Designed miniproteins, single chains, continued (5). Designs and how they scored, part 27

Each design is a single chain, and the fold is of that chain. pLDDT is the mean over its residues in the fold that is shown.

## One batch from the design tools (miniprotein)

Design m16912
Fold by ESMFold2-Fast:
Structure m16912 (fold): chain A 87 residues (1-87)
Amino acid sequence: MTVEQIEEMKATVENDFDQLIKLLQSKNVSQSDIQKLEEMRQQILAHLDAARAALEAGDEAAARAHVQKAMELARQLGEEAAKLLGL
């Protein structure tokens, strides 16, 4: 795992989230539901930032643990978004 890979993950999360928010807004999803997804996105990005800091400190085990948490939160965000879209 590299810092570059973590930065690519962050970019993917941000780009995918922007597309998701546009879709949810087009379907008149409530602002409160959108805010819950935004809070989850912030948690995902916080774990990716922590993973980067751990890699820069030489702690690959901590970095992997943070990436795993970010991936699990991303899965949960996808499930909540699918529920809001009636999928």
Scores: mean pLDDT 86

Design m16913
Fold by ESMFold2-Fast:
Structure m16913 (fold): chain A 94 residues (1-94)
Amino acid sequence: MEALREELERRLEELRARAEAHAGLADPAERRAIMEELTREELEIATEAIKNGLDPEMRRELEELKEEVRNFVASSPSMQLQREGVLEMLEEIE
């Protein structure tokens, strides 16, 4: 449990840093690829966290990541069609 929690926390921090670093990318194709990677990894982390129980710290990290991914998706016009699906999935992590 603890080793898994440390891995998940590290991955959450890494995803958040990557989302922030790539928010300014001008290339729609690059933004799309990164958004797909970030959302996939976030869903995987969220699933593992829920399966093993969420503590307050991990829930806070997930909420912060949700906000950053949401902002990243919202800043990309080419991803608008996928935006609602992504946001719906993130909202299910309550």
Scores: mean pLDDT 60

Design m16914
Fold by ESMFold2-Fast:
Structure m16914 (fold): chain A 94 residues (1-94)
Amino acid sequence: MIEELTEEEKELLKKAIAEMKAAIDAAKSKEEMLDAVTAVLDKAESQVTSLEAQILISMAYMALAIARSTEAPFEEVKAFLKKVLDNLEKTIEK
């Protein structure tokens, strides 16, 4: 068993996920989207301490690394990141 999310970390991560989804929707290019999502994620990382929160943040960074390295169209990368964020949100609600 891993160290579980605190209520404060759950609220913080839910807010970060909502901000990342908004940044994805507002972005005009892949680069703008990746930079905006990275900025939100960096702020969330600085505020969490539990192992579970660190694992979830690491998964999001891994998704960003895949998004940065892929030659896929912007719309496909956008859909991929939204799916990852949806899965992370479901995980923190358990």
Scores: mean pLDDT 83

Design m16915
Fold by ESMFold2-Fast:
Structure m16915 (fold): chain A 74 residues (1-74)
Amino acid sequence: SSMAKKEAEIRALLDKALQDRFENGEVSPELKAALKAAEPDMTEIFNRRAKEAGLDSGIAKLILAVQNVSSKNL
């Protein structure tokens, strides 16, 4: 599905951020910008998961943030 593809793309960005932090002790500015640009897609995924679970989108966002599904800087 298109949402699964978006999730995979965001996962790849998060993996790059983790790799960058592991190798350089910090996430590059370019990668931080890419993650910030992905915020609307992350919001869409959060809202979709909230609907699937029958939860308010705000609660779903909190759950996903606590699970570290999004970067601390997103």
Scores: mean pLDDT 68

Design m16916
Fold by ESMFold2-Fast:
Structure m16916 (fold): chain A 72 residues (1-72)
Amino acid sequence: LSREEKLVSIEVALQILAAAAVLGMEPVEAVRKAVEEEYGKEVAEKVAKAIEAGDLKGAVKIIREAAEEKLK
């Protein structure tokens, strides 16, 4: 349950960091692209909006909820 969600979120975060490091992208754009590829455009837009508002906890929660739906 929570462990699986955490693992998926960590994998997504690592992919985002790797992409940002290789491409020199802004973190927000790297996050948006990776989330869109993994969870779809709607989730990516919600995450980007939360990050732009400075709500990093909200962004993480959105990714976690998307991971939960994918697991169920």
Scores: mean pLDDT 68

Design m16917
Fold by ESMFold2-Fast:
Structure m16917 (fold): chain A 86 residues (1-86)
Amino acid sequence: MKEVLEKVKELIREGKFLEAEELIEKHKPNREELAELVGEVARALGASEEAVRKVEELVKQGKLEEANELALEDARPAVEAARAAA
């Protein structure tokens, strides 16, 4: 399991989200592992370190809906800035 987690994190950091998703689907990570992966995705999308920690905590508590809302709110400024720069 840990080896699969590290490989998924590496794929996320490299921007290979499709390959990371396929590996996650095959291995069905537990809640703690899922929290780490969601945190890495939020970080890759430009979320702050504070938001990444809060998202990880919410996922560990099983509050996936709240975690997704928080990740989208913190990542929104990065997405809007990218759109404005184009």
Scores: mean pLDDT 66

Design m16918
Fold by ESMFold2-Fast:
Structure m16918 (fold): chain A 90 residues (1-90)
Amino acid sequence: MEKAIEEAKKLAEEDVERLKKAAEEGEEALLQTIAEIEARMKKLAEEGMPEEALRLYTAIVQSYLIELAREKGLDLGENADRMEAIAKEL
């Protein structure tokens, strides 16, 4: 469990940084990066990442998306909901 939690935190930090950079590039880049993160979440679930670790990853990324949506005036609720649904299905 410990290693999985550490991996989840590291991946979440990497993806938050990717979201920050993409948001500076524009809406298209941001949406593309969100799609890549959703794909990564599904792959991590398929590869057997523990539920606790995946939920932590999801919580970190979702909290940043909510903040980013507020700052940019974008509706990212559907993207956040999809990430939560993936985490719940484990």
Scores: mean pLDDT 75

Design m16919
Fold by ESMFold2-Fast:
Structure m16919 (fold): chain A 100 residues (1-100)
Amino acid sequence: SMTEKMIKIAEEMRERVEEAVKANASIMEIFKIFEEGMDKILEILEKENAPKELQDEVIELMQEARLKMLEAADANDREGAVEIIMETIERIIELFKKAS
């Protein structure tokens, strides 16, 4: 299903972030992984004609993460940046599980 496909993408995004963190990747590199994964999720939601409400919720989560990442970057808080991305990925997975 669309939901299973999106959960898999989110889980793969989480694994890529974990590997990047282990490789001591920059905040910018970690955020790029997140943005690439989110773009793929949004593309699938649009192509599958997902409810606008679900699309809007995903967009809001992405925008919230971007704002928090900017704040973490300004504070030079790499650990905080990683936590923000990981929490956002978890919220996205929970959102898709809730959507059946």
Scores: mean pLDDT 84

Design m16920
Fold by ESMFold2-Fast:
Structure m16920 (fold): chain A 75 residues (1-75)
Amino acid sequence: MSREELEAGAEAAVEAARRALAADPSRAPVVAEDVQGLAQAVEAGELEPEVAEVARRLVEAAKAVLEEHGVAVEL
């Protein structure tokens, strides 16, 4: 998987999360759990540096979407 593919996948995931939460805000806890899991993987150093950078940006973007829906994510 290339960096371009990773970035495209991350953007698609954020947009999917935004649409899902707009349609059903009650899904926010599930999305928050997924975001926390990804943030933990980044912090643990389990990812390649390039993947970690994209994952970190995805976490920040998803956290912003969750906060927009009134869900605070502790990272």
Scores: mean pLDDT 75

Design m16921
Fold by ESMFold2-Fast:
Structure m16921 (fold): chain A 93 residues (1-93)
Amino acid sequence: MKVSPEGLELEVEAALLIMRYSIARKTGDAEAAAESIRELTDVAVRSLSSPDEVARQTVVDAALAVLREAQGSPDPLVRAAAEEGLARLRAAL
């Protein structure tokens, strides 16, 4: 598989948002967690337009894993963001 600067940037963006989500969850910041999920969904949807197949698969798989975990959140704001993200990403696939 070829490595692309655009693909690497998408993977880095996704990784940073996953880190932000993790921190927000640990600190109890439901709004920051929900925002991180929405931004991660945006990155995953954007990645579908990338010619870098490895980057697309990596970002989509990581986003789906986080969204599925977030569906189990005790916070309704985080669950709503996860459900919206999953529906949006599945519709784009």
Scores: mean pLDDT 83

Design m16922
Fold by ESMFold2-Fast:
Structure m16922 (fold): chain A 57 residues (1-57)
Amino acid sequence: DELARLGEEHDAHVRRLQEQIDAGVLAGETTTVSRPSPELVWSSGTVDTSAPAPPRP
């Protein structure tokens, strides 16, 4: 039952992710979670762009 065991582990992992998504949606209303967007450069300052510039409030 090695293959069956691995299948159950995978299924449990998938269910856990689904529960996390559901909980994340509900918690997202109160606690903002990190965006699932892989492109963080869009909201970042890019080291090259902000490296020489001094911090201005």
Scores: mean pLDDT 57

Design m16923
Fold by ESMFold2-Fast:
Structure m16923 (fold): chain A 93 residues (1-93)
Amino acid sequence: TPQEAMVRADIRTARADIEDVRARVEAMRSQMSDRDLQLVENTIDLAEEYVRKAEELLKQGKVKEAMKYVIFASAAIVGARAMLVTIEKTVEQ
C-alpha cells in the first residue's frame, strides 16, 4: 500500500541518520567523557531497536504500529544529535 511504501522510506531515512550519528560519535570519541559516550551510544542503540521493531511490524502488516516505532526512532535520533551538539560546544570552550 502507499502507507507501507512511506513507512519503508522512513525506515531507510532513519537507518541513514543512525549511520550519520554513529560517524559523528566516532569523530568525537576521544573528546567525550565515558559517561557522555555511553549516554549517546545508548540513545543510538535505542533508535536502532525502534527501527528493527518497525521493520518487523511492517513485515506483519501492522502499518500503524510500524509508523509509531519509526516516530520513536526519529525522536531518539534527534535526541542523540542534540547531545552531540551540546558535547561539541562544551569541548570548544
Scores: mean pLDDT 88

Design m16924
Fold by ESMFold2-Fast:
Structure m16924 (fold): chain A 72 residues (1-72)
Amino acid sequence: MTATVKALPSGLGGGTLAGNPVIAGGASGKPLRDLEVGDEAVVVDTTTGTVYRGVVTEVAPDGSKVIEATPL
């Protein structure tokens, strides 16, 4: 499943996974803005509380990141 997220000032990211609202951050505690392609991320569905393990697959020119996420 693919999440698209943008960095927030708090160090987390906000975005969507399959149309659902999510928050994301680096699995090591690294801020989302500092994540590069291949870095691990944690993605949380804010509606269900479901936690996903992800890997950053793309970084867009606007700073948006694409994360390939699998449910935990």
Scores: mean pLDDT 79

Design m16925
Fold by ESMFold2-Fast:
Structure m16925 (fold): chain A 100 residues (1-100)
Amino acid sequence: APSVGELVSQLVEELEEFYEAYEKEDLEKMIETLKRALGLIEQLFALAREQRNERLLRFVLDVVEGLRKKLEEIYKKTGDEEVKELLERLDELAREIRRA
């Protein structure tokens, strides 16, 4: 299984790809990178709960909140239903992390 450090490194790479796609207004690439980033975030959240790692929980929450703000902006511009679904997933994930 990947370590926390390996998952964080992979998440940072996916976030860099997402922000590059955002600057290029490449909606398809933004959705693709966000779906991969969400999978990594869910894995990191599971590990943070298992390890009772409050620092990792805070890191994951900060990433989720940052992505929520960008995705809300994208949804307002595009009206894209996949963007809306990803926003709803981020909203649910933020609530779950806050309860942990």
Scores: mean pLDDT 87

Design m16926
Fold by ESMFold2-Fast:
Structure m16926 (fold): chain A 98 residues (1-98)
Amino acid sequence: MAKKPKEVFNALLDALELAINKNDPKIFVKEVEKIPGSQFMGLAVVGANLFDVSMAIVYAEKGNYEKAIEYLEKVRQQLELGDEYDKRLEELKQKATS
């Protein structure tokens, strides 16, 4: 079971934001590699769809940040995270499309 699913989700958002700001998807890969695979399994235990989590990672690794954010929005809803995440995801989407 994940110790804190919101911390794993925050780590994914932080990795994505860093990659977008540097315009380098390899940075996302390096940051995500620091997250143990067991923590991603822990997200599934608390209600995240592993397909949506996996697709967010795949699209972010490919530099398709807009699609990665769409899947992260689904994961945010599945984890029942607060409205502060809506604002952060919209800000990331705006940066990704500029």
Scores: mean pLDDT 81

Design m16927
Fold by ESMFold2-Fast:
Structure m16927 (fold): chain A 101 residues (1-101)
Amino acid sequence: SLEEKIQELLDDLRTHVELLRKAIEMGNEEMARRVALSALATLQRYGRELGIELPPVPAPDASKEEIVARLREAAQKIIDYTKNPEVRAALEELLALVEEY
């Protein structure tokens, strides 16, 4: 169901937020980059399942700026579609953390 997919998305987002926070606290930029790419791939999977048109996943060697831009665009589309305050909060936290690494 849509509600089950939103709950799965929320759980995945919260996991990525925690992993990204830990990567930043450790000063591990490579780990932070990999978590950000994983989060973007997760949003792409849910976008396909929800029928939302999201920007394509960037190349694995894409710049931090490109990853951040794609993640911001994908996150905004998911927020606008789901209209779920918990999804919004998790995505806003994820975006803030991605800007910081």
Scores: mean pLDDT 85

Design m16928
Fold by ESMFold2-Fast:
Structure m16928 (fold): chain A 80 residues (1-80)
Amino acid sequence: MKLTKEEKQEIGELFREFVEALLAGDREKANEIYDKIKEKFPELKEKIDSFYERVRAAIEAGDLEKLREIYLEFLDFLDS
């Protein structure tokens, strides 16, 4: 994936805010952030959708260790 350093920082920050919103139970804010990510990075839509579903499932299961794993995988994906 060929993202600039600025784009990697922006999408990483948005994903962090998305996870924090879901953990806070703020579904409206989480959906707004998720839509912003997909609008700014449409080429990543399929991969972002995959991470979204995994994050949501981990939060619903109360699996904070899995949530951390998914977040680290997302950061590694951005560095690829």
Scores: mean pLDDT 77

Design m16929
Fold by ESMFold2-Fast:
Structure m16929 (fold): chain A 74 residues (1-74)
Amino acid sequence: HMEELEKAKERALKILNEMKSFAEQLPDPELRQRVLEIIDEAMEKIKNAKSVEEVQEILDEAFYEIARLLAEAA
């Protein structure tokens, strides 16, 4: 249903915007830039997603990459 896709996109964009606010507080400028780039790319992909499954895949990939970068920096 179109309604489910619209809700999935809205939730995903809210989550990514919250993560963006958090990322802007990161002290390492290189890490901050990389995380922000992942978030911005994920937001654009979500806007163009054609299914709830695609939205979830985009979020999972973004979360995985961000978590990996943060773990490597710790």
Scores: mean pLDDT 85

Design m16930
Fold by ESMFold2-Fast:
Structure m16930 (fold): chain A 62 residues (1-62)
Amino acid sequence: KDALKKEWEESLAELSPEVREKFEEGVLETVKELAAKEGKTLNSKQEAYDWLADEAIKVREA
């Protein structure tokens, strides 16, 4: 679980600042919409990434 979160954060850090900003904007919007469907409100980028990582783990374990 921690390894996947670290890998995700490292992958984002390897993106150029401009690409990362655009990617984060799009991903954050999509993740917030998906979380809202499950009745969850995400207030920060970190919460969005944590939720997305947890969902990815569920999919991999299912």
Scores: mean pLDDT 68

Design m16931
Fold by ESMFold2-Fast:
Structure m16931 (fold): chain A 99 residues (1-99)
Amino acid sequence: SKAAELVEKLRAYAESSDLSDKEKALISFEEMAKLLNEEGKMKIEIEYSEDLKKIKIHLTLPHTTTDEEIAALKEGLETIGKELGIEIELTISREPLPA
């Protein structure tokens, strides 16, 4: 999925020494959220702690999203958080099947 591609791109970027500070982490996550929202791939809601050490992300994904895609998104975001020294709390929901 496009979301998994963006997470992989950010993961590779996070492995660089240039992304060790919290401001760069916030910019990277906000850019990902904007791109995914603009492409209509998912709904993203992001909340930051006051000390910028913890990010809460709620993703609403299409009902066609697979468990493998969800696992890849979670792994990618958690990896980025570890590399950038921030805690990511991720909540994922799927859109319900049409009635």
Scores: mean pLDDT 62

Design m16932
Fold by ESMFold2-Fast:
Structure m16932 (fold): chain A 107 residues (1-107)
Amino acid sequence: MTLKEIIDAAPNEKMKQRLLEIIELVEKRAGIEFDLDKPVSEYEGLERKVALFVGALTGTIEASDEELREALKFLADVLRNPFLKYMLELDFHPRSLVAYLRRLLEQ
């Protein structure tokens, strides 16, 4: 399964576009480049964290609660989102936070 296939599994065009914008923003801020045609199983480090987050949003990847929490912490830092950071500091359940973010991205 590639990152492109994971993004293409998004339920609507708006969410797909927003996921691509998130990836571009992460690439710019973290200084990484995503190979969207590369299998997610071959991703390591920061790229793997982003792929797990995107896959959880599209329902294509089953990540553990711990893996989701680490991915969300990384994204909160890279995106400079103080609210997301605060929710994670309150030990808000990572799956509930992903479900909330998915709802926002679908609108």
Scores: mean pLDDT 78

Design m16933
Fold by ESMFold2-Fast:
Structure m16933 (fold): chain A 87 residues (1-87)
Amino acid sequence: RFEELLERLREKGERLVEAAKKAAEGDEEAREELLRLAEEMERLAREALEVAEEIEDEEERRAKIEELLRLVGEIGEAARPYLEKML
């Protein structure tokens, strides 16, 4: 369910940050992996959002959506310095 989706997103996020670091060093294979992981994470985050939106309790629904947004933001911030080096 939602927690399982967040765990998968966290695991892919760790791999995405590692791929971004290698891509910033000029590894083209890592750059391709970075793009693939970004696409997979977008699908996973969208699925997690859909699951959260189906939660009956308004407070719980809001808390889960905020948790998802925080995780995505943290992964983005961790990857950002490496992504900036590739530009």
Scores: mean pLDDT 83

Design m16934
Fold by ESMFold2-Fast:
Structure m16934 (fold): chain A 87 residues (1-87)
Amino acid sequence: ARKVNEEAAAKLEEYAKEAEAQAETLKVDKDAQDFLNFSARQLRTLAENIRLSESEETARGALEVGERIYKQAQDKAKAAQAALAAA
């Protein structure tokens, strides 16, 4: 019964780790680093809320929000990396 919530939370925790790792590579771009670290923090909070909830609907809603946050973080990381490569 809790498998959906556990899998959703684990996925958002993976997204947070990726954003944190990308932030470490972008130390010269403080705006991008701060955005990625903030996004990772939001993803970890969503994952914690999913794990504390017994509702699959809550897990699905939080996962949808988390996937949107992750996509925005990935777009920011790619843009920052491209700018650094062009310099």
Scores: mean pLDDT 84

Design m16935
Fold by ESMFold2-Fast:
Structure m16935 (fold): chain A 117 residues (1-117)
Amino acid sequence: MERRYAVVATASVDADGKVITGAVGFSEDGTPLKVEVKTTEENGKVIVEARLFDEDGRLVAEAKATVDKSKPGEFSVSAVAARLTEDGKVEILVEKTGTGSQADAEAALRAVLEAAR
């Protein structure tokens, strides 16, 4: 049986220059799954890596969002829809990254969620 998954990583810089990060992952039926989140800072950029694991602990999708700490109000969303084939291969169905306004981020997320169905 083929299964579909989606993972989303988010990062934003608030008006005070504080970086806010988030990540969520789920299967095609909307069931929340384990997401491992790694946050790294390099050259004033904050990089959020979200790794989605299936019920057997296999890595099925990765999303990476990056924001610049010098840009208050910047939003970044990375969203990935993936399929696990019967032979254990991971196929990326859709990958979208939006950096800019919250509306741009929401549009990217909506496109990926549709592809995960």
Scores: mean pLDDT 76

Design m16936
Fold by ESMFold2-Fast:
Structure m16936 (fold): chain A 66 residues (1-66)
Amino acid sequence: MADAIDRALAAVAVRQPLSNEDARAIFAAAMAAPPEDRAAVLRDALVKTGVPEDLAEEGARVLAES
């Protein structure tokens, strides 16, 4: 599961660099969510850190497909 979140964050970071602090906060939020909500929580956390909605949705898709 943690590996899937790391893969999703890496896919986003290729196009929109994330600070280490933001990446850690997003990872923690996703890990704290129930498995069925993790993709949605990851997407929302990315948007709150300034990631465009389309790119945040791509990250959530990568996590959901894992």
Scores: mean pLDDT 80

Design m16937
Fold by ESMFold2-Fast:
Structure m16937 (fold): chain A 90 residues (1-90)
Amino acid sequence: MEEEGTELLKEAVEAARAGDRERAREVAERSRELLEKHPDNVLSLMALGLSLDALGRREEAREVLGKAKQLLDKDPSLKKIAEEAAKKVE
């Protein structure tokens, strides 16, 4: 779960940096599928939000990233996981 979310976030960041809209779309679809099984997966929410932003869907991206932020604010354990994942994708 954590490893899969980290890989999706890494791919989302790489797609956004490259302007690769097809890759961003694929990451968004995979993130949505993982979120159907695990709605509170913060890494998948972050990956979805970044991918939607890369696709120019800024309002949807803000909604999804807002949900991720709310979950991080409620659970310090999730915040630590997200921070560690972000360091790995830099």
Scores: mean pLDDT 77

Design m16938
Fold by ESMFold2-Fast:
Structure m16938 (fold): chain A 68 residues (1-68)
Amino acid sequence: SGTLQAQLEELQALLARGASRAAIRAFARRMGYEEVVDAMERAGMSNEQILQTLIQIIQQEIEKARQS
């Protein structure tokens, strides 16, 4: 398990290379985002949309950590 910054960097790399759903699920399982990813899959989101949403979540958590 990486830091929030390391998670952000990994997600950006996954987005840049057009990662598969299996790779996104593997990330989610390692980092504790499996419920969030499952919900996005049920909503019919694309791999790109899921990655962009996860990036937004991590960026918000980093900002909260800086303000706290």
Scores: mean pLDDT 85

Design m16939
Fold by ESMFold2-Fast:
Structure m16939 (fold): chain A 89 residues (1-89)
Amino acid sequence: SMKDEFLDDLKTALDLIAEYVQGRATPEQIAQASELMGKVFTRLHMINPDSALRLNSIIVEGVRLAETDIEASRQKFEEAVDLVRETLD
């Protein structure tokens, strides 16, 4: 379904971002994460611009937390997935 594809794109992008913040991402993985996040943000903005702004804030906070608290970062990325799932419902 469209919802499943959207959530899979987001989850893949977040997994790649997690690798990046842990210093394990290749240039190809960084490029893939950027492309997938661009697609997710564009699609979400067309559905609900407020949710797109909230998603951006959650991901920025998740990336920031990854430097000091990897578990809190993972919880923020789960929050991002939940926001998108709720927006698509």
Scores: mean pLDDT 85

Design m16940
Fold by ESMFold2-Fast:
Structure m16940 (fold): chain A 86 residues (1-86)
Amino acid sequence: MSEELIAELREAVENRDAERAFQLVEKMAEIAGRNLQDLYDELEALLGLSEEELEALRREGEADPQTRFAGRLTELLLEYYRRKLA
């Protein structure tokens, strides 16, 4: 199940389908039993992102989901789930 979602997420990012990528990210958060805000807090803890960097990333995503933010958030979430599965 997790491998299928990760494969679909990679495909969506590669095809530059930001809407599909975000739908998959939301689904992955729901499966983890977390909301997106809780997930951001875990990303900070696991990846060592500063509060300032995390806040900037979040604000960028609120402004335009189709910017580089979608790709950067997807890379962070793939790393997060990779570590969680290890």
Scores: mean pLDDT 57

Design m16941
Fold by ESMFold2-Fast:
Structure m16941 (fold): chain A 77 residues (1-77)
Amino acid sequence: SDRQKALEATKLSMRIIAASTQVLLGEKTKNQALVNEALKDVDDLLEDVKKSNIPQDEKDKLIKRANDVKSRAQKVA
């Protein structure tokens, strides 16, 4: 249903926010382990987005946001 697809997209979006926050905390605390964990979480998220049953335009937005987090994390590492 459209409601279930919206909820799935929201859950995936929340995971991106969590990973982004973890990168920010790792950068501020100089904790490389937090940054590395966030990178792993982003890679897992990208696989889940690919397997998800949400519209392709929503997948593309989530993939772009996840890759932006990954790029920021790689600059910290």
Scores: mean pLDDT 87

Design m16942
Fold by ESMFold2-Fast:
Structure m16942 (fold): chain A 62 residues (1-62)
Amino acid sequence: GMDEVIETLRLLGLEGEISKDEIITVAEKVFGIDREKVQKVLDSLGKDKLTLEEAAEIILSL
């Protein structure tokens, strides 16, 4: 669930605000999610940085 994704992000050294590029890279390489799908969701949000919770929500939604 969300707590497991957040813990994984923390174990990868991600904390506080995460950049768009970091989220795309982790989603692709760690969670096996297509870069293009992650990119599309992030572009729709209009944000260049996200919290761990926001990043986890995106990863779980894909």
Scores: mean pLDDT 81

Design m16943
Fold by ESMFold2-Fast:
Structure m16943 (fold): chain A 67 residues (1-67)
Amino acid sequence: MRELLLEGTLRAVQTLLQRKESVTAEELAKATGLPLSTVSRLLNELAARGELERIPGRRTRYRLAPA
């Protein structure tokens, strides 16, 4: 079940990044309808796996990892 959520989250991020340089957890939560806490956890897991790059700032942003 977790793997399906991670795969779905990665696909949603890829879709948003077709029109944006980076996304926030809030933007992804709005796009997917998932709770913000769930999306934040999934984004952190994808970043830990090297699928996403975390960009620190006033609001943390995420983009696809280069490679």
Scores: mean pLDDT 76

Design m16944
Fold by ESMFold2-Fast:
Structure m16944 (fold): chain A 94 residues (1-94)
Amino acid sequence: KKSELSAKAVGHVLGFIGALLDGDYDAASEEAIGFAKVLEEMAKLGYATEEDVRLAKRVIEWLEKAVQEHPDNEKLRKALEEVRKALKIVEDAV
């Protein structure tokens, strides 16, 4: 279960980066939200680590830049909000 969740988290981050590079902000938002949900589950199960905190902070930095460049994209703002919530949950669990 831990390795399965870690693989899902990494998969979502790679999908997020790929979507950003392709300019597919809808796909990037979906991948970031998927990442946030996996992080929340990992935190609830006690699997979250300091590496997950660092990774979430990097995803937030990229989402903040995307939101600045595309301020009318509601999905990007929603994704940023979800990852920020997940970071808070993970930080409280680690």
Scores: mean pLDDT 85

Design m16945
Fold by ESMFold2-Fast:
Structure m16945 (fold): chain A 95 residues (1-95)
Amino acid sequence: PLPPPPRVDLEAEVSGSSTLTDENGKKYTVELEFTGAAPAGAPLAPVEVRLYLIDEDGKRTLVKEARLERPGDEAEFTVTGKSGSFSFRVRLREV
């Protein structure tokens, strides 16, 4: 049989503000979506990360996305408004 898949832990770091303002004073809320994320020590499976900006009317716009498929894969998202900045880093670590 094939060897079992490596076991991983999803490490995430967030900094900055979850609220951004554009040049016209319009406000946006940052939202992160994870698909395929499992508890620490779970067998490796692809993890999808999406960053959305939600405007004042509730419209959700996909701004950035990444797919983590192997131990050591990482993604960094930074969104900067006229005021406010949001930074997010995610990594799959083998355990």
Scores: mean pLDDT 79

